# Designed miniproteins, single chains, continued (2): the designs that were tried, part 71

Each design is a single chain, and the fold is of that chain. pLDDT is the mean over its residues in the fold that is shown.

## One batch from the design tools (miniprotein)

Design m6438
Fold by ESMFold2-Fast:
Structure m6438 (fold): chain A 80 residues (1-80)
Amino acid sequence: MEAEEKAAQEAIFELSGATGQAGRSIVDDLSKTPQAGKLLEDAAKKVLDLGKKYPSVRERLEKAVEEAREAFEKVVEEAR
């Protein structure tokens, strides 16, 4: 249980970092949008894989991924 909560917290923190990095990449250079999207999706996949391993935190991890994807899409739209 403690290991699951710590892993979930660390995964959400890493996802937040990846989301921020992806957003900055787009603001700096719109041509990097596909690479930024891949960075976010790779991070999201790791978070979702952790949710499959630890069902107790799955819903929280899935929601964090959804929020990260929405934040990324908003940055892409605002940069265009």
Scores: mean pLDDT 80

Design m6439
Fold by ESMFold2-Fast:
Structure m6439 (fold): chain A 72 residues (1-72)
Amino acid sequence: NAELLEEMAREGIEMIERGASSEEVKEAMLERARGLDPVAATAVRWGLDQIKGEITPEQIEGIRRMALLLLE
């Protein structure tokens, strides 16, 4: 889980740096989240749903941290 969350965050941030749309970033993160524990996957989906407008690297890192806290 921790490694998958890190890979998800890294990929999302790299996509933003390359100029990908927020929709493309969210889709990629949701695809990565399919490999997570159901609680962590739900946290990622919920976090992405809270983002209105442009997704930022800080928001991606926040989602990663939130999901990690729920895994204990």
Scores: mean pLDDT 81

Design m6440
Fold by ESMFold2-Fast:
Structure m6440 (fold): chain A 88 residues (1-88)
Amino acid sequence: SPADQAELNDNSGATRARLADELLRAMTSEWDEFAEELRRRVVEELESKPYTMIEVLELVAEARREHAKHKYPDVDVKELVDTSSALK
């Protein structure tokens, strides 16, 4: 249907929205300027070029690792990312 076609064609937009949402959820209780900068940077990067899903996930992982190190330098980054997924 036209709606299904539009949804498939808007995959990059939906992916960007999910990336921003995931970053926001990870930072919800302690949102700061660094978190906002990471979100903006990821969104702008996705607007620049078409990305595969693997490349998109890599950008998300890198942004979350940067935020985790900024907020919790003594915590294992992989554990923090897994916790974010389980909680949200």
Scores: mean pLDDT 57

Design m6441
Fold by ESMFold2-Fast:
Structure m6441 (fold): chain A 71 residues (1-71)
Amino acid sequence: MSPEELEIRKKYSEVVDKNLEFYKKQLAVAYEANFDPAAVQAAKDAIDAFLKEKYPEVYEEREKLLEKLKS
């Protein structure tokens, strides 16, 4: 794992820890729907929208890393 990847993961972990209740609620919604693909996608979209609004720098760094890993 690259130092760049570790730094991004650390920042993301901090965001999750600060917003643990929000992430738990999104997981609960997906769980109650028996992980229906549409419900899982809606939860993922809600998390992405939250990150983009409240932590745009972390969202952008994560997306850039994910795109790099696909390549």
Scores: mean pLDDT 75

Design m6442
Fold by ESMFold2-Fast:
Structure m6442 (fold): chain A 114 residues (1-114)
Amino acid sequence: MTTLKESGGGTVAAGGSVTLTSDFTGDLSKLHFIAWWMERPGEPPVLVASITADGSTRVNPEFAGRATISVDWAAQRSTLNLTNLQLSDTATYYRVAVVGTRVVFGEGVQLTVV
């Protein structure tokens, strides 16, 4: 079973940067897709960025030029690097992984931009 554990949230100043990390455990041969989603208070969840096992990446236009997703498949770790933080980036950030036919959600990490 794939397990996700996020870290690196907290309170950060507007215009700053943050690196969110998520460690995963499980059978990597079945792990095809990793995405970072965020949920702002009172709004539906929004995709931030995603990466597939072939290295193809997708970034939400709202985060273009300021969000970078990477995966270290050997270390079982994904990072989301956010730069030029805006007050609207205040949200809970979740890693989502697809393992075979199963979708796995992390618990999320809170980011507050002040």
Scores: mean pLDDT 76

Design m6443
Fold by ESMFold2-Fast:
Structure m6443 (fold): chain A 80 residues (1-80)
Amino acid sequence: MEEEKRKEKEEEAERLTEGLVEALKKIMERSLEKTVFPSEEERRRAEEEVEKEVEELREKVKKLAETAAEITARVKEKRE
């Protein structure tokens, strides 16, 4: 039972992480779209750099999502 509950929390954290990363991706993409680049190649380079930063941020966001999932579980416990 303990392992099943931990798995559910991990899945919840994964879902929250994916949602947050998707939102951040959209914000970054819109910022790049509004930016005037001297060349198309510089734009592609910037997009690749943002993609890499988003991937690294994903790991940190996952930790935050795990914390959020723990807080949610704690709040549910208080409601009962």
Scores: mean pLDDT 70

Design m6444
Fold by ESMFold2-Fast:
Parts: sequence; structure tokens; C-alpha cells
Structure m6444 (fold): chain A 87 residues (1-87)
Amino acid sequence: SLIDILRAYLIQQIRAAPLPEAVKEELIALVEEWARALEDRDWARVDALLGRLEQMAAAETDPAVRAFLTELARELRRARDHLRSLE
């Protein structure tokens, strides 16, 4: 499915990024949970997970890590908006 392709793509980007391992594990878990929420059309959970990621980006003090989190949040928001628009 499109959601499976997006999940795989995002996880690959996270694994390849120069991030601390603990951050990678948290982001991978978040992306997997987000993909499940999208498949279930659980928009409240999709929005909550996106909000958590945006809060992580806002709280991050390392500019490179913050930039990565900000871009990841943008990609998740774009995917949410596209999939919601197909309803």
C-alpha cells in the first residue's frame, strides 16, 4: 500500500540520518505507530503523533537534529493531508 511504502521510506531515512540511536529508535516507533493510525483512519491518533513529533522538534537544542525532526514532521503532515483529502 501507499502507507507501507511511506513507512519503509521514512524508516530508511531515519536509519541513515546522523542521529543518536535512542532518537532513531523513538522515531522509528513513532513512524510505525503513525502508519498503523493512518491505516485505521484514526485521525485523532495521527494528529496526536504529529503533535508529539512537532513538540520534540521545538524542544530540540541541536540544530541538525531539530532540522531533521522538523522535516520529518513536514513529511508526516503532507502524507496526512494527502490521505485525508482522498476521503
Scores: mean pLDDT 87

Design m6445
Fold by ESMFold2-Fast:
Structure m6445 (fold): chain A 74 residues (1-74)
Amino acid sequence: AQAVREAAAAGAKRILLVGGSRTDPELLAAIAEGQQNGMEVYYLSPDIDRDFAGATLIRSEEEVDHFDAVVRLG
């Protein structure tokens, strides 16, 4: 969550979250923080069959032209 808040403070509008687990409170908190700050939140995951609290699931970073910040969870 802290890295997402720092990205928001720096003016990021589109962020990519990488790593973590679907049940990880840090991932869910990062998604919520990004959305509360009006950011477009993307999550890089091979498991696209489930809705992740409003994050857009992608299989590859190349599916989106640019990210203002990349946040690595772990």
Scores: mean pLDDT 72

Design m6446
Fold by ESMFold2-Fast:
Structure m6446 (fold): chain A 106 residues (1-106)
Amino acid sequence: SAQEKVELREKVIDETFPKASEPVKTAIGIAMAELQKEEITETQKRELEKVLPEMEKIVDEYKRKLAENPNMSNRERIELETSTFFRLLKLSLDALEAAEKEEAEK
């Protein structure tokens, strides 16, 4: 079922990247779902590990912007959350695509 696939992806991500922040794990999970992946290969793990520092920096920038503007409107908060999420998702998708390209070149 769709729910069983979500739970399997969450478990795989938690086991592969136990120290990653929750927004990063969520973006990786959605990128995997988009590509219909339920497992993380060693090549995918290496490509994702290369972008993890940039993803965590994006999360830190998001947290900083929230802290610097406590009077931010609900709309501005949703727009910031949405733009942050799409940045994380793009990095995850690009990393998984790079892994598929590397596997094809072997």
Scores: mean pLDDT 86

Design m6447
Fold by ESMFold2-Fast:
Structure m6447 (fold): chain A 85 residues (1-85)
Amino acid sequence: VAERVAAALELLNEISQQIREENPNMSKEDFLREMLKRAQERGDELTAAYAQAVLNNDTDAVKAMLDEWDAALRARGEALEAAAA
């Protein structure tokens, strides 16, 4: 389900850009809390889970999520390269 991960990451980037535009000097912790809030409001469970894991300092959960996202994006990239004629 690489498409869902890619869509969630696009949403993550959109939320991150919006927060940075509104509060460019926001602290890392405040940024993560705002990201969690907006992700929950938009139904982005993947971004919300990531922000919560980082806030909880759950390094194992963060690593597992990043590895899963990286694998999904890599598979998608390979598929896109293979599909072009």
Scores: mean pLDDT 74

Design m6448
Fold by ESMFold2-Fast:
Structure m6448 (fold): chain A 75 residues (1-75)
Amino acid sequence: DNVELLRRAFESVGYTPSDEELERLAALIGDDEELLDLVTKHIASTPAEKVPALLERLLAARSGEELREVLRTFR
């Protein structure tokens, strides 16, 4: 379940997104297992102070390609 994997990644850095935010992010990732892995690893490596800004950037994405761009350019 992509929603649960994303929830655990955010919780590992002390943040709890809403279910709606997690479902939207999971929908943007879809069946792209490589993108899911990249997103979850990026979240888990992000300092707690930067997590809200990262989530805002991820939720602004309209596609999996834009999610990959966020991961390349965030920091």
Scores: mean pLDDT 85

Design m6449
Fold by ESMFold2-Fast:
Structure m6449 (fold): chain A 73 residues (1-73)
Amino acid sequence: SEAERAAIVAELEALKEQIKQLQKEGKIPQSVADRLIQMIDDLLAAMDDLSLEQQRLGLESLRYMLDHVLESS
């Protein structure tokens, strides 16, 4: 549904802001933050061409990548 897409978009935007804050705090390298933000922007640009399942998998994958970066820091 459009409401479910809007919720996923809001979560992606929130994740993007979290990454910016973590980079500002020195908890992740700028190069890693830039890469993750680019991946979020690419997913947001592709949203209309993706199923809700693909959108959720994309968000989950990005969260998983961030968690791994934070564990490695």
Scores: mean pLDDT 86

Design m6450
Fold by ESMFold2-Fast:
Structure m6450 (fold): chain A 75 residues (1-75)
Amino acid sequence: SLEELKEKLKELEELTVELAEAIKDNPELMAKARELLGRFQQRFSEALQANDIDSALQIVEETIEEVKKLLEEAK
């Protein structure tokens, strides 16, 4: 649903703020984060252009998992 998509996008935004703080002194992790978020923006925009809310939600969920992995690497 659109409400679920909005909630997951908010979670992703909060996690990306946390990630930015965690990796600020790590150029390698910053490069990985930029690549991940760039890929997310492209895939997400394509799904929205196709009116494919299910794919958009899956892309957000997959990106949340990858951001969480980068947060673990930052420890």
Scores: mean pLDDT 87

Design m6451
Fold by ESMFold2-Fast:
Structure m6451 (fold): chain A 90 residues (1-90)
Amino acid sequence: SIDELLKKLEEAVKNNDLKKFKETLEKLTEEMISLEDLKELKEVADRVFEIIEEALEKNKNNPEKQKQIESMAKEMQERLDKKLEEMWAS
């Protein structure tokens, strides 16, 4: 479920487990792009971006980890943008 994945993502931030963070974020992205309700998609995406911001703050003194997190966030955003374009195309 999305709620369990969000919880797992928060735990990965607490443990600074970048591998689990990436794996969980990829699964959350797949769940988000499968959503048909735009409002629900936005609510989930907002929560995910809040957790990403926490991950960036936790790694503020580690440029390599920040760059990895930023790259993951960009990949997620690009997939969400494509989904939104498909929803608006007709």
Scores: mean pLDDT 84

Design m6452
Fold by ESMFold2-Fast:
Formats: sequence, structure tokens, C-alpha cells
Structure m6452 (fold): chain A 100 residues (1-100)
Amino acid sequence: SEEIEKIREEIIKLLEEMLKIAENNPNMSPEQLEKIKKLAEEAKKELESENPDFEKIAEKVLEMGLLISETASPEQIKKFKELAEKLGELLEKLKELLEE
């Protein structure tokens, strides 16, 4: 479905924007950044699978948020939360379409 592919692409873009928040944080250690990048890659891989585990994707995003919140500014944390909310809405839409 073209609609399913479009939603997956939008979720991937949100994950990439979340990763940019971490990459643009000067207080982020290289080790923390590598862990966040791995979580984003794992979430993307799960999303692209034939039967995505939506709970696993949500857990990876939550872990990314917790790591980012350790050193990020309040403004960066707010931006991450807004991206995570949009991602959650798109995951729900994708789940409904795949259950048809």
C-alpha cells in the first residue's frame, strides 16, 4: 500500500529528527550518542519488518528520550516530546492499516 509506505517514511523522518537532537547536543558523550543511534537503527529495522512489533518500537523511542533528557536543554526535551507524540500517532495509524 502506498499509504503504508508513506506512513513508514514519515516515522523514519521523525526518528531522524530525534537523532539530530542528540547529535546537535554538545553535552552528549560519544558513548551516549552511539547508544541513541543504535536504538534509532533498531526501531527503524523493526518498523521495516513484515510484522512490526509496535511495543518494541515505542520502548526504543522511550529509551532514546530518557538518554537525551539527561543532558538536553528544556527546549530540546520539549521538541523531542512533540516528535514522540507525532510518532505515536503515526504508529497507531500504521497498526490499524496493517491489521486490515
Scores: mean pLDDT 86

Design m6453
Fold by ESMFold2-Fast:
Structure m6453 (fold): chain A 64 residues (1-64)
Amino acid sequence: SAAAEAAQRARDEALAEEAERHLVRYVITGDEAALARAEELLKQIRDPELRAGLERGIAQARAL
């Protein structure tokens, strides 16, 4: 249903935003716990586009 799709999208977007905040913290501070938290949140994201974006972000951060 449209309502179920909207609810799932909202959840995935909230998880992606939280993961991005942790990833930014990792890039600024080098805090490995923040990177680990971003990777845990990635596993909970179901939307393939949001998941792929975060996977690229994590790979780029690790390359710094």
Scores: mean pLDDT 87

Design m6454
Fold by ESMFold2-Fast:
Structure m6454 (fold): chain A 95 residues (1-95)
Amino acid sequence: SAAIQAQVKALLQQQIAAIDQQIADLQAQLAQAQANNDHSRALALEIVIAWLQSVKAQLEEALKNGASPEEVYKLSLSADVSAEQLKWLKEMAEK
């Protein structure tokens, strides 16, 4: 239904915004690690940032293409999603 599609779009936008905040926080930590010559921490942060950027790109593609609740649920399993949002997505995907 149109109502479900609007809810999916809102959830995708919320998840993308949350990932943007996580990336910004991790980039600040990366700058600190680099300033402190902590090469091991800097490498670990770069890997996590790259992974989150990949997840964000998949969510943005889903938003552009009008993904189904099932597709969004599968994508949300690879993102930092609240338990309430995950529960809603699961219920919509299983209907």
Scores: mean pLDDT 75

Design m6455
Fold by ESMFold2-Fast:
Structure m6455 (fold): chain A 77 residues (1-77)
Amino acid sequence: MIKAKVGNYEFEVDGDKATVTYNGKVYDMTKASENTWFTVVNGETIILRVEGDKVSVDINGTVIELEKVGDKYEGKV
């Protein structure tokens, strides 16, 4: 299981399933490829990419690379 946080977005990946939680609401993400999931939250496109230890989030065209902090990944908006 992979856990990631960017601003108010919290991501969980377990095998082929991914979710994002935003302001207490959970959104299921659609798997687009082996390492990529996407969804739409409040009209913004959210794309999560996981390539080994490289985790990144694309928030409506802005790509944020995450750093591994303990057992989680974190990024700044």
Scores: mean pLDDT 82

Design m6456
Fold by ESMFold2-Fast:
Structure m6456 (fold): chain A 87 residues (1-87)
Amino acid sequence: MALDEVAELLKKKGVPDEVIEEARATVQALRDSGVKLTDEEAAELFARIALAKYAVRQGKTDEEISQAIKEGKELAREAVKRVKERL
């Protein structure tokens, strides 16, 4: 699953499990509320939320948080690529 690959990549970057699971729960809550997300959109949102939350916990500036969100997009792309390569 693309979300599971995102979670593994986040763990490798040192993001705590609690932050990863909070981000996962946020994406699931959006889906449960009727927001239509593709697997790729869900993976991107999950990675961006997790990295943003982690940056906030580390006391990063708004600019550094913005950069972490951009890194989340690239991390999600790598996760989706890995899942597709296993097909």
Scores: mean pLDDT 81

Design m6457
Fold by ESMFold2-Fast:
Structure m6457 (fold): chain A 75 residues (1-75)
Amino acid sequence: SMEEELERLLKSREVAREIGRELREVGDVIDAALRYIRGETSLEDLERVVEGVSPRLRESARRIRDWALERVRER
């Protein structure tokens, strides 16, 4: 029925919006990590961006942070 199709579309649209938010959050973390590597931002600023991501992305965000820390430590 049209109501069942509409409910399905509304749920799919909500999921797509959530994915869009997650992609933006990943982009923000990558951008913050690159700025940190360039010396354009502090570790505190990078960590604030990492802690601000959705809980399901936090482990991935922390891995990006750790990668950036290793790049800076390697000189």
Scores: mean pLDDT 83

Design m6458
Fold by ESMFold2-Fast:
Structure m6458 (fold): chain A 83 residues (1-83)
Amino acid sequence: SREEILRHTKLDFRLIAVLTEGWILVRIAEKRGTLTPEMVKIYEDMEKLHEEALRNKYSVDELERILAEMERKLAQMRAMFQS
């Protein structure tokens, strides 16, 4: 339905936004010379989660679960970035 398409589209945008913020943090850390292997691994985990979302793109419940996990990974990276 149109309503289902809209829900999936909004989740897709949020997933991309979270991944993009993670990418920006990695790029800033790299530019400053503060990038750690742990930050890189967190970002790689986020990329894998996004790939999982692409495989499960028709399931709102799975997309919401993946989004929550990606947001948790982003929060972990933000904490490391500010340390």
Scores: mean pLDDT 84

Design m6459
Fold by ESMFold2-Fast:
Structure m6459 (fold): chain A 80 residues (1-80)
Amino acid sequence: MKELAEKLKEAYEKGDHEAFREYALRLAEAMAEASEEEQEELARLLEPVLEKAKAEGDLEALKALQEMIAHAAALRAARA
């Protein structure tokens, strides 16, 4: 999971929106299987990306992050 978060950050820094979306999708699947503690750790790792996307007005990146969180939550709900 941490490795995917680092790849997501790298994709964002390079402006590679396609890679960013791919890593976000993979992270959503990993988050659905992750413990609460691992989810908190991921949130801390992604906070700088979220703040930078907000500051730059990168709506595409913000949407991808929102969709990632929603997808992970839906997957967890389906397993309840």
Scores: mean pLDDT 79

Design m6460
Fold by ESMFold2-Fast:
Structure m6460 (fold): chain A 86 residues (1-86)
Amino acid sequence: SAARSAALLALMEALSRLVQAARALPDPEEKERMLAQIAEIESAFFAGDYARAAALARELAEQSKDPAVAAASREVADQAETLGRL
């Protein structure tokens, strides 16, 4: 459906922004940890498990002290929840 295609694109764009925010982190160890957690979110998404992707992104948003990573993770969670309802 058009709604599902739009939601999928929105989630992909949100994931791209999350990766960019993580790559901008100044601490190499924090960057590696964030990218590993994002890889788990992406794995859940590509498996079609949007509920797990949303839960992992929500957890990352709550745990992150970086405002950009937290905001991007929350957006990923919201978009994954939306896609899961379609």
Scores: mean pLDDT 88

Design m6461
Fold by ESMFold2-Fast:
Structure m6461 (fold): chain A 67 residues (1-67)
Amino acid sequence: SLLDLLFEHNDLAIKEAAQGNLEAAQSHLEQAQAIFERLKADTSVSAEIYTAAALSVIGTQEEIALV
């Protein structure tokens, strides 16, 4: 699912950032953000899914910014 792919890219972004691979981390974050935009465009997506996706992206952005 798109939500699972978003979580995977966010997890990979955090792992890459922790290893000092900032370019790879940014690439994964950009892919997660692209998936989030697709979820926002889908009117069939529930509020719970939007909230989970939004919080995951924000948390990943904040985690990478601390590196």
Scores: mean pLDDT 83

Design m6462
Fold by ESMFold2-Fast:
Structure m6462 (fold): chain A 74 residues (1-74)
Amino acid sequence: SHEAELRAEVDALAAATRARIAAARSPEEVQAVLKEAGVRFVELLGRAETRAERNYIYRRVLELAGLAQARLDA
């Protein structure tokens, strides 16, 4: 289904982004990861057809933003 395919792509991007944030060695690397991931998540939001699909993406984005902010504040 569209929702299952979208969720799989969101989960894959979130997992890859989380790993890249964890591996980043500088604030500049964290910012680059966020910039690249942000473009991809905006593309996925454009493909979302329902509020449930948009909320799923927003939840993943907020989780990643929190992790990135913790790295930037260190």
Scores: mean pLDDT 87

Design m6463
Fold by ESMFold2-Fast:
Structure m6463 (fold): chain A 95 residues (1-95)
Amino acid sequence: MEEEEKLKKLRELGREIVEDFILGAAKDLIKELKREGVDPARIDRLQALVDQLNALRSKKKLSAADKKQLDAILREIQDLIDEDIIERAKELSKK
C-alpha cells in the first residue's frame, strides 16, 4: 500500500528528469542553429514546441489529454534533434 505511493513518486521524478533533459537539448540545438545562421524553419518549430511544453509544465495539474499532448511534444522535439544529428553525420561522411 505505501509501496504504490513511492512508485508513483519515483515515476514522476523520472518523467521530470526526461522532460528537463529533452528541454535542455532542444534549447542547446536552437542556440547552435541560430549561431550557424541555418535552418530557420527548424528553429521556429523547435521554439514553438519548447513554448508548448513550458505552457503544459506550468499547469498545477495535468489532465489525461494534457499528458498525451506533453508526450507527443517530447517525441517531436526528440525527432527534430535526431534529424539534425543524422544530417550532420551525412555531411561528415561526404569527405
Scores: mean pLDDT 75

Design m6464
Fold by ESMFold2-Fast:
Structure m6464 (fold): chain A 59 residues (1-59)
Amino acid sequence: SLEEKIEEARREIERVRKTLAELQAKGDSVNVSVATHELRRLEDELARLEKEYQEEKAK
């Protein structure tokens, strides 16, 4: 369901945020850049899913 997809996206964002913080602490600039782009894409996906969920509830 959309609710399950939203919950999974939120969990993935939390994992990437934790990984990003660890990479920043280690000074791994290459993997920091990769994780930052992944986080942005996941946040965009979450926003899309939340919009779709609101639109379906309005029907």
Scores: mean pLDDT 83

Design m6465
Fold by ESMFold2-Fast:
Structure m6465 (fold): chain A 87 residues (1-87)
Amino acid sequence: SMMEKEAERLLEGVRRLAETQLAHIRALAAAGAPRERIAREVSHARLMLEHALEEAKKRNVPEEYLKEMEEIAEATLAEMDAILAAT
């Protein structure tokens, strides 16, 4: 259905966003970037993920897709916070 295809596209978008932002933050940490820069990038990534989840909620995607998006976002943010804490 069109609804399933839209939900799949939104889920894939959240997954790609999470992977891209986490990889970027990991690369910054590995390169020895200042903590202030890593913190700023983590804050930016958090806002982007929150906006993506709010958009999905507004589009009334099926609950199972929304739950997976939320789990991806939470896991990614926890990993980014762990990187920042270790810096």
Scores: mean pLDDT 88

Design m6466
Fold by ESMFold2-Fast:
Structure m6466 (fold): chain A 86 residues (1-86)
Amino acid sequence: IEEALELLERAAEAARAGDAETVLRLADRLEELGKQLASSNPRVSQLLTETAEALRYAVEAGDFETAARVAEHGRELLRQIAELEA
């Protein structure tokens, strides 16, 4: 969860900088983490996978503003899930 929060923060920063290569790399990492968590935490797994897909779509469309918002929203939702499970 901490690794995913850090990746989402970096994805938002990269998106605001217009760095498509970094956003796509971070989206791949988020998708990988989501798959690893599928059996232990399905809710987090789904959030990470959906966020990664949305990031890729926004960047491929050239919409870095939307990519940044997607990463920020995903981070907020992940933080809320972590707090509810604490």
Scores: mean pLDDT 80

Design m6467
Fold by ESMFold2-Fast:
Structure m6467 (fold): chain A 80 residues (1-80)
Amino acid sequence: MRYKVKEDSGLSPLEAAILEMLQPGEGVSEEKLEVLNGLFGTNLSREEATEIVKRVQARFGLEVDGIVDEALLEAVAERL
């Protein structure tokens, strides 16, 4: 299932795009990273994408494990 990030979540456009492209239980694929890097003109590694996920987890008071799970996506998604 794919979630849309909440408009009022306060996430940056890059943070929102990372979370919107990931599904619960999915790792960051090379294909998804290439799409993100193309959209934002960045060259993010998996480690850098994981750091962004950890920052969002901490901000929403969730467990900071760097894994995109259902709880993280539900916390930031328009769909709960």
Scores: mean pLDDT 68

Design m6468
Fold by ESMFold2-Fast:
Structure m6468 (fold): chain A 68 residues (1-68)
Amino acid sequence: MLTEEQARAAVDAVLSTLSPEVRERVRRAIEGKSPLDRVRTALTTAARELSDERFLEASAAAQKAMGL
């Protein structure tokens, strides 16, 4: 089970790679979602908004924050 702390760290790692406007959209989109769904939503947005290289960096940072 993904902990609240791990989910927050993973989401914050992904958000740090995104523009302020996109970060605000993700923060609204994740409200009320489970820890896993918040991370999935952040990564899905990053995949749409970032280049492949930057998305791989964001994904790696999120995995590291989750202890993976």
Scores: mean pLDDT 82

Design m6469
Fold by ESMFold2-Fast:
Structure m6469 (fold): chain A 86 residues (1-86)
Amino acid sequence: SSHLQEALELLEKAIEAAKKGDIESAKEYLRKASEQLFKAQSEIPPELYLAALEAIGEAIRALEKGDIEKAIEYARRAQEVLKEAL
């Protein structure tokens, strides 16, 4: 799925932005990743879809708390879950 691949690329961009301390760009990329994931939802097992959305949400919350390391961990978890759907 092109939407699934775009979600994975956006998650990687979010991780790179977070590593650079660009919190607003990181949050924007995470939101865009969730939008692409929504478009791909019919192509992903429901359990993997929900797990990936939860991980993206937790990554955003971690960024809002200033916990960059935890945000990267959750974004990586979302990538791992979505790779199971490929």
Scores: mean pLDDT 89

Design m6470
Fold by ESMFold2-Fast:
Structure m6470 (fold): chain A 96 residues (1-96)
Amino acid sequence: SMAEEAARGAEGAANSARVAAENAGNPTSASAAAIGGAGAYFSAKMSGDERAGRGAERAGEAANKAAKAAAKGDEEGAKEGARRAEEAAREAREAA
């Protein structure tokens, strides 16, 4: 279930990154993506599972990138961050 927790953290980060990309320039959704990214990072460090944890860490990093881009109104950068977060979340889920 530690791998499952990492996968859920990664999926949460990917979802918040997607919402931030859809709402580029909105500080509330950008902040939510940053929080989601931090949560994924935390779940990665706690999981102890190298594959799922690595995916969650990458999802958190990508969500944070999407959050920073969205905060600046960079829609393309936010979408790229969200895409990478979704890819990393899929990898974490496959490992769980």
Scores: mean pLDDT 83

Design m6471
Fold by ESMFold2-Fast:
Structure m6471 (fold): chain A 66 residues (1-66)
Amino acid sequence: ELPYTKPFEHPEVEKLVIEANEAEKKADYQRALDLFRKALTLAEKLGIEQDVERLKRDIENLESLL
C-alpha cells in the first residue's frame, strides 16, 4: 500500500511489465503471468538482481490472487 513505485532498472524489462499490467487491467491474467515470466527470464539473463527479486514477488502476488 506504499504510494511510491520505482520503474524497473532495465528498459526492456520495464516494457514487458507495462504490457503485463495492461493485460491485468483487461482481466487477462494468463497473458499477464506470461509477460511477467518473460520479464523475469530477461532480467535473469541480464543479471539484474533487483529486477529479478521484484518480478518474483509480482508473479507470486498475482498467482496468490488466482
Scores: mean pLDDT 78

Design m6472
Fold by ESMFold2-Fast:
Structure m6472 (fold): chain A 70 residues (1-70)
Amino acid sequence: MDAIIAEAQQLVEQARILDSQRRYDDAVRLYREASRKYEEAGRLEESRFLRRMADEVQRMADMYRQGRQI
């Protein structure tokens, strides 16, 4: 396994954990980092997918904050 791909997989795993904990902004950051690692490894389809995923999670983060009244 390529070290860069392994690191990207770990970033995706961490982003998924943060997403499940409702730490959406942190999850977005890690998805974007993973996307860059996949691009470096020549995994362009996965890189594009993760970039889109980061955008969608970012939208979810905004919705979550607006939905939480204090």
Scores: mean pLDDT 80

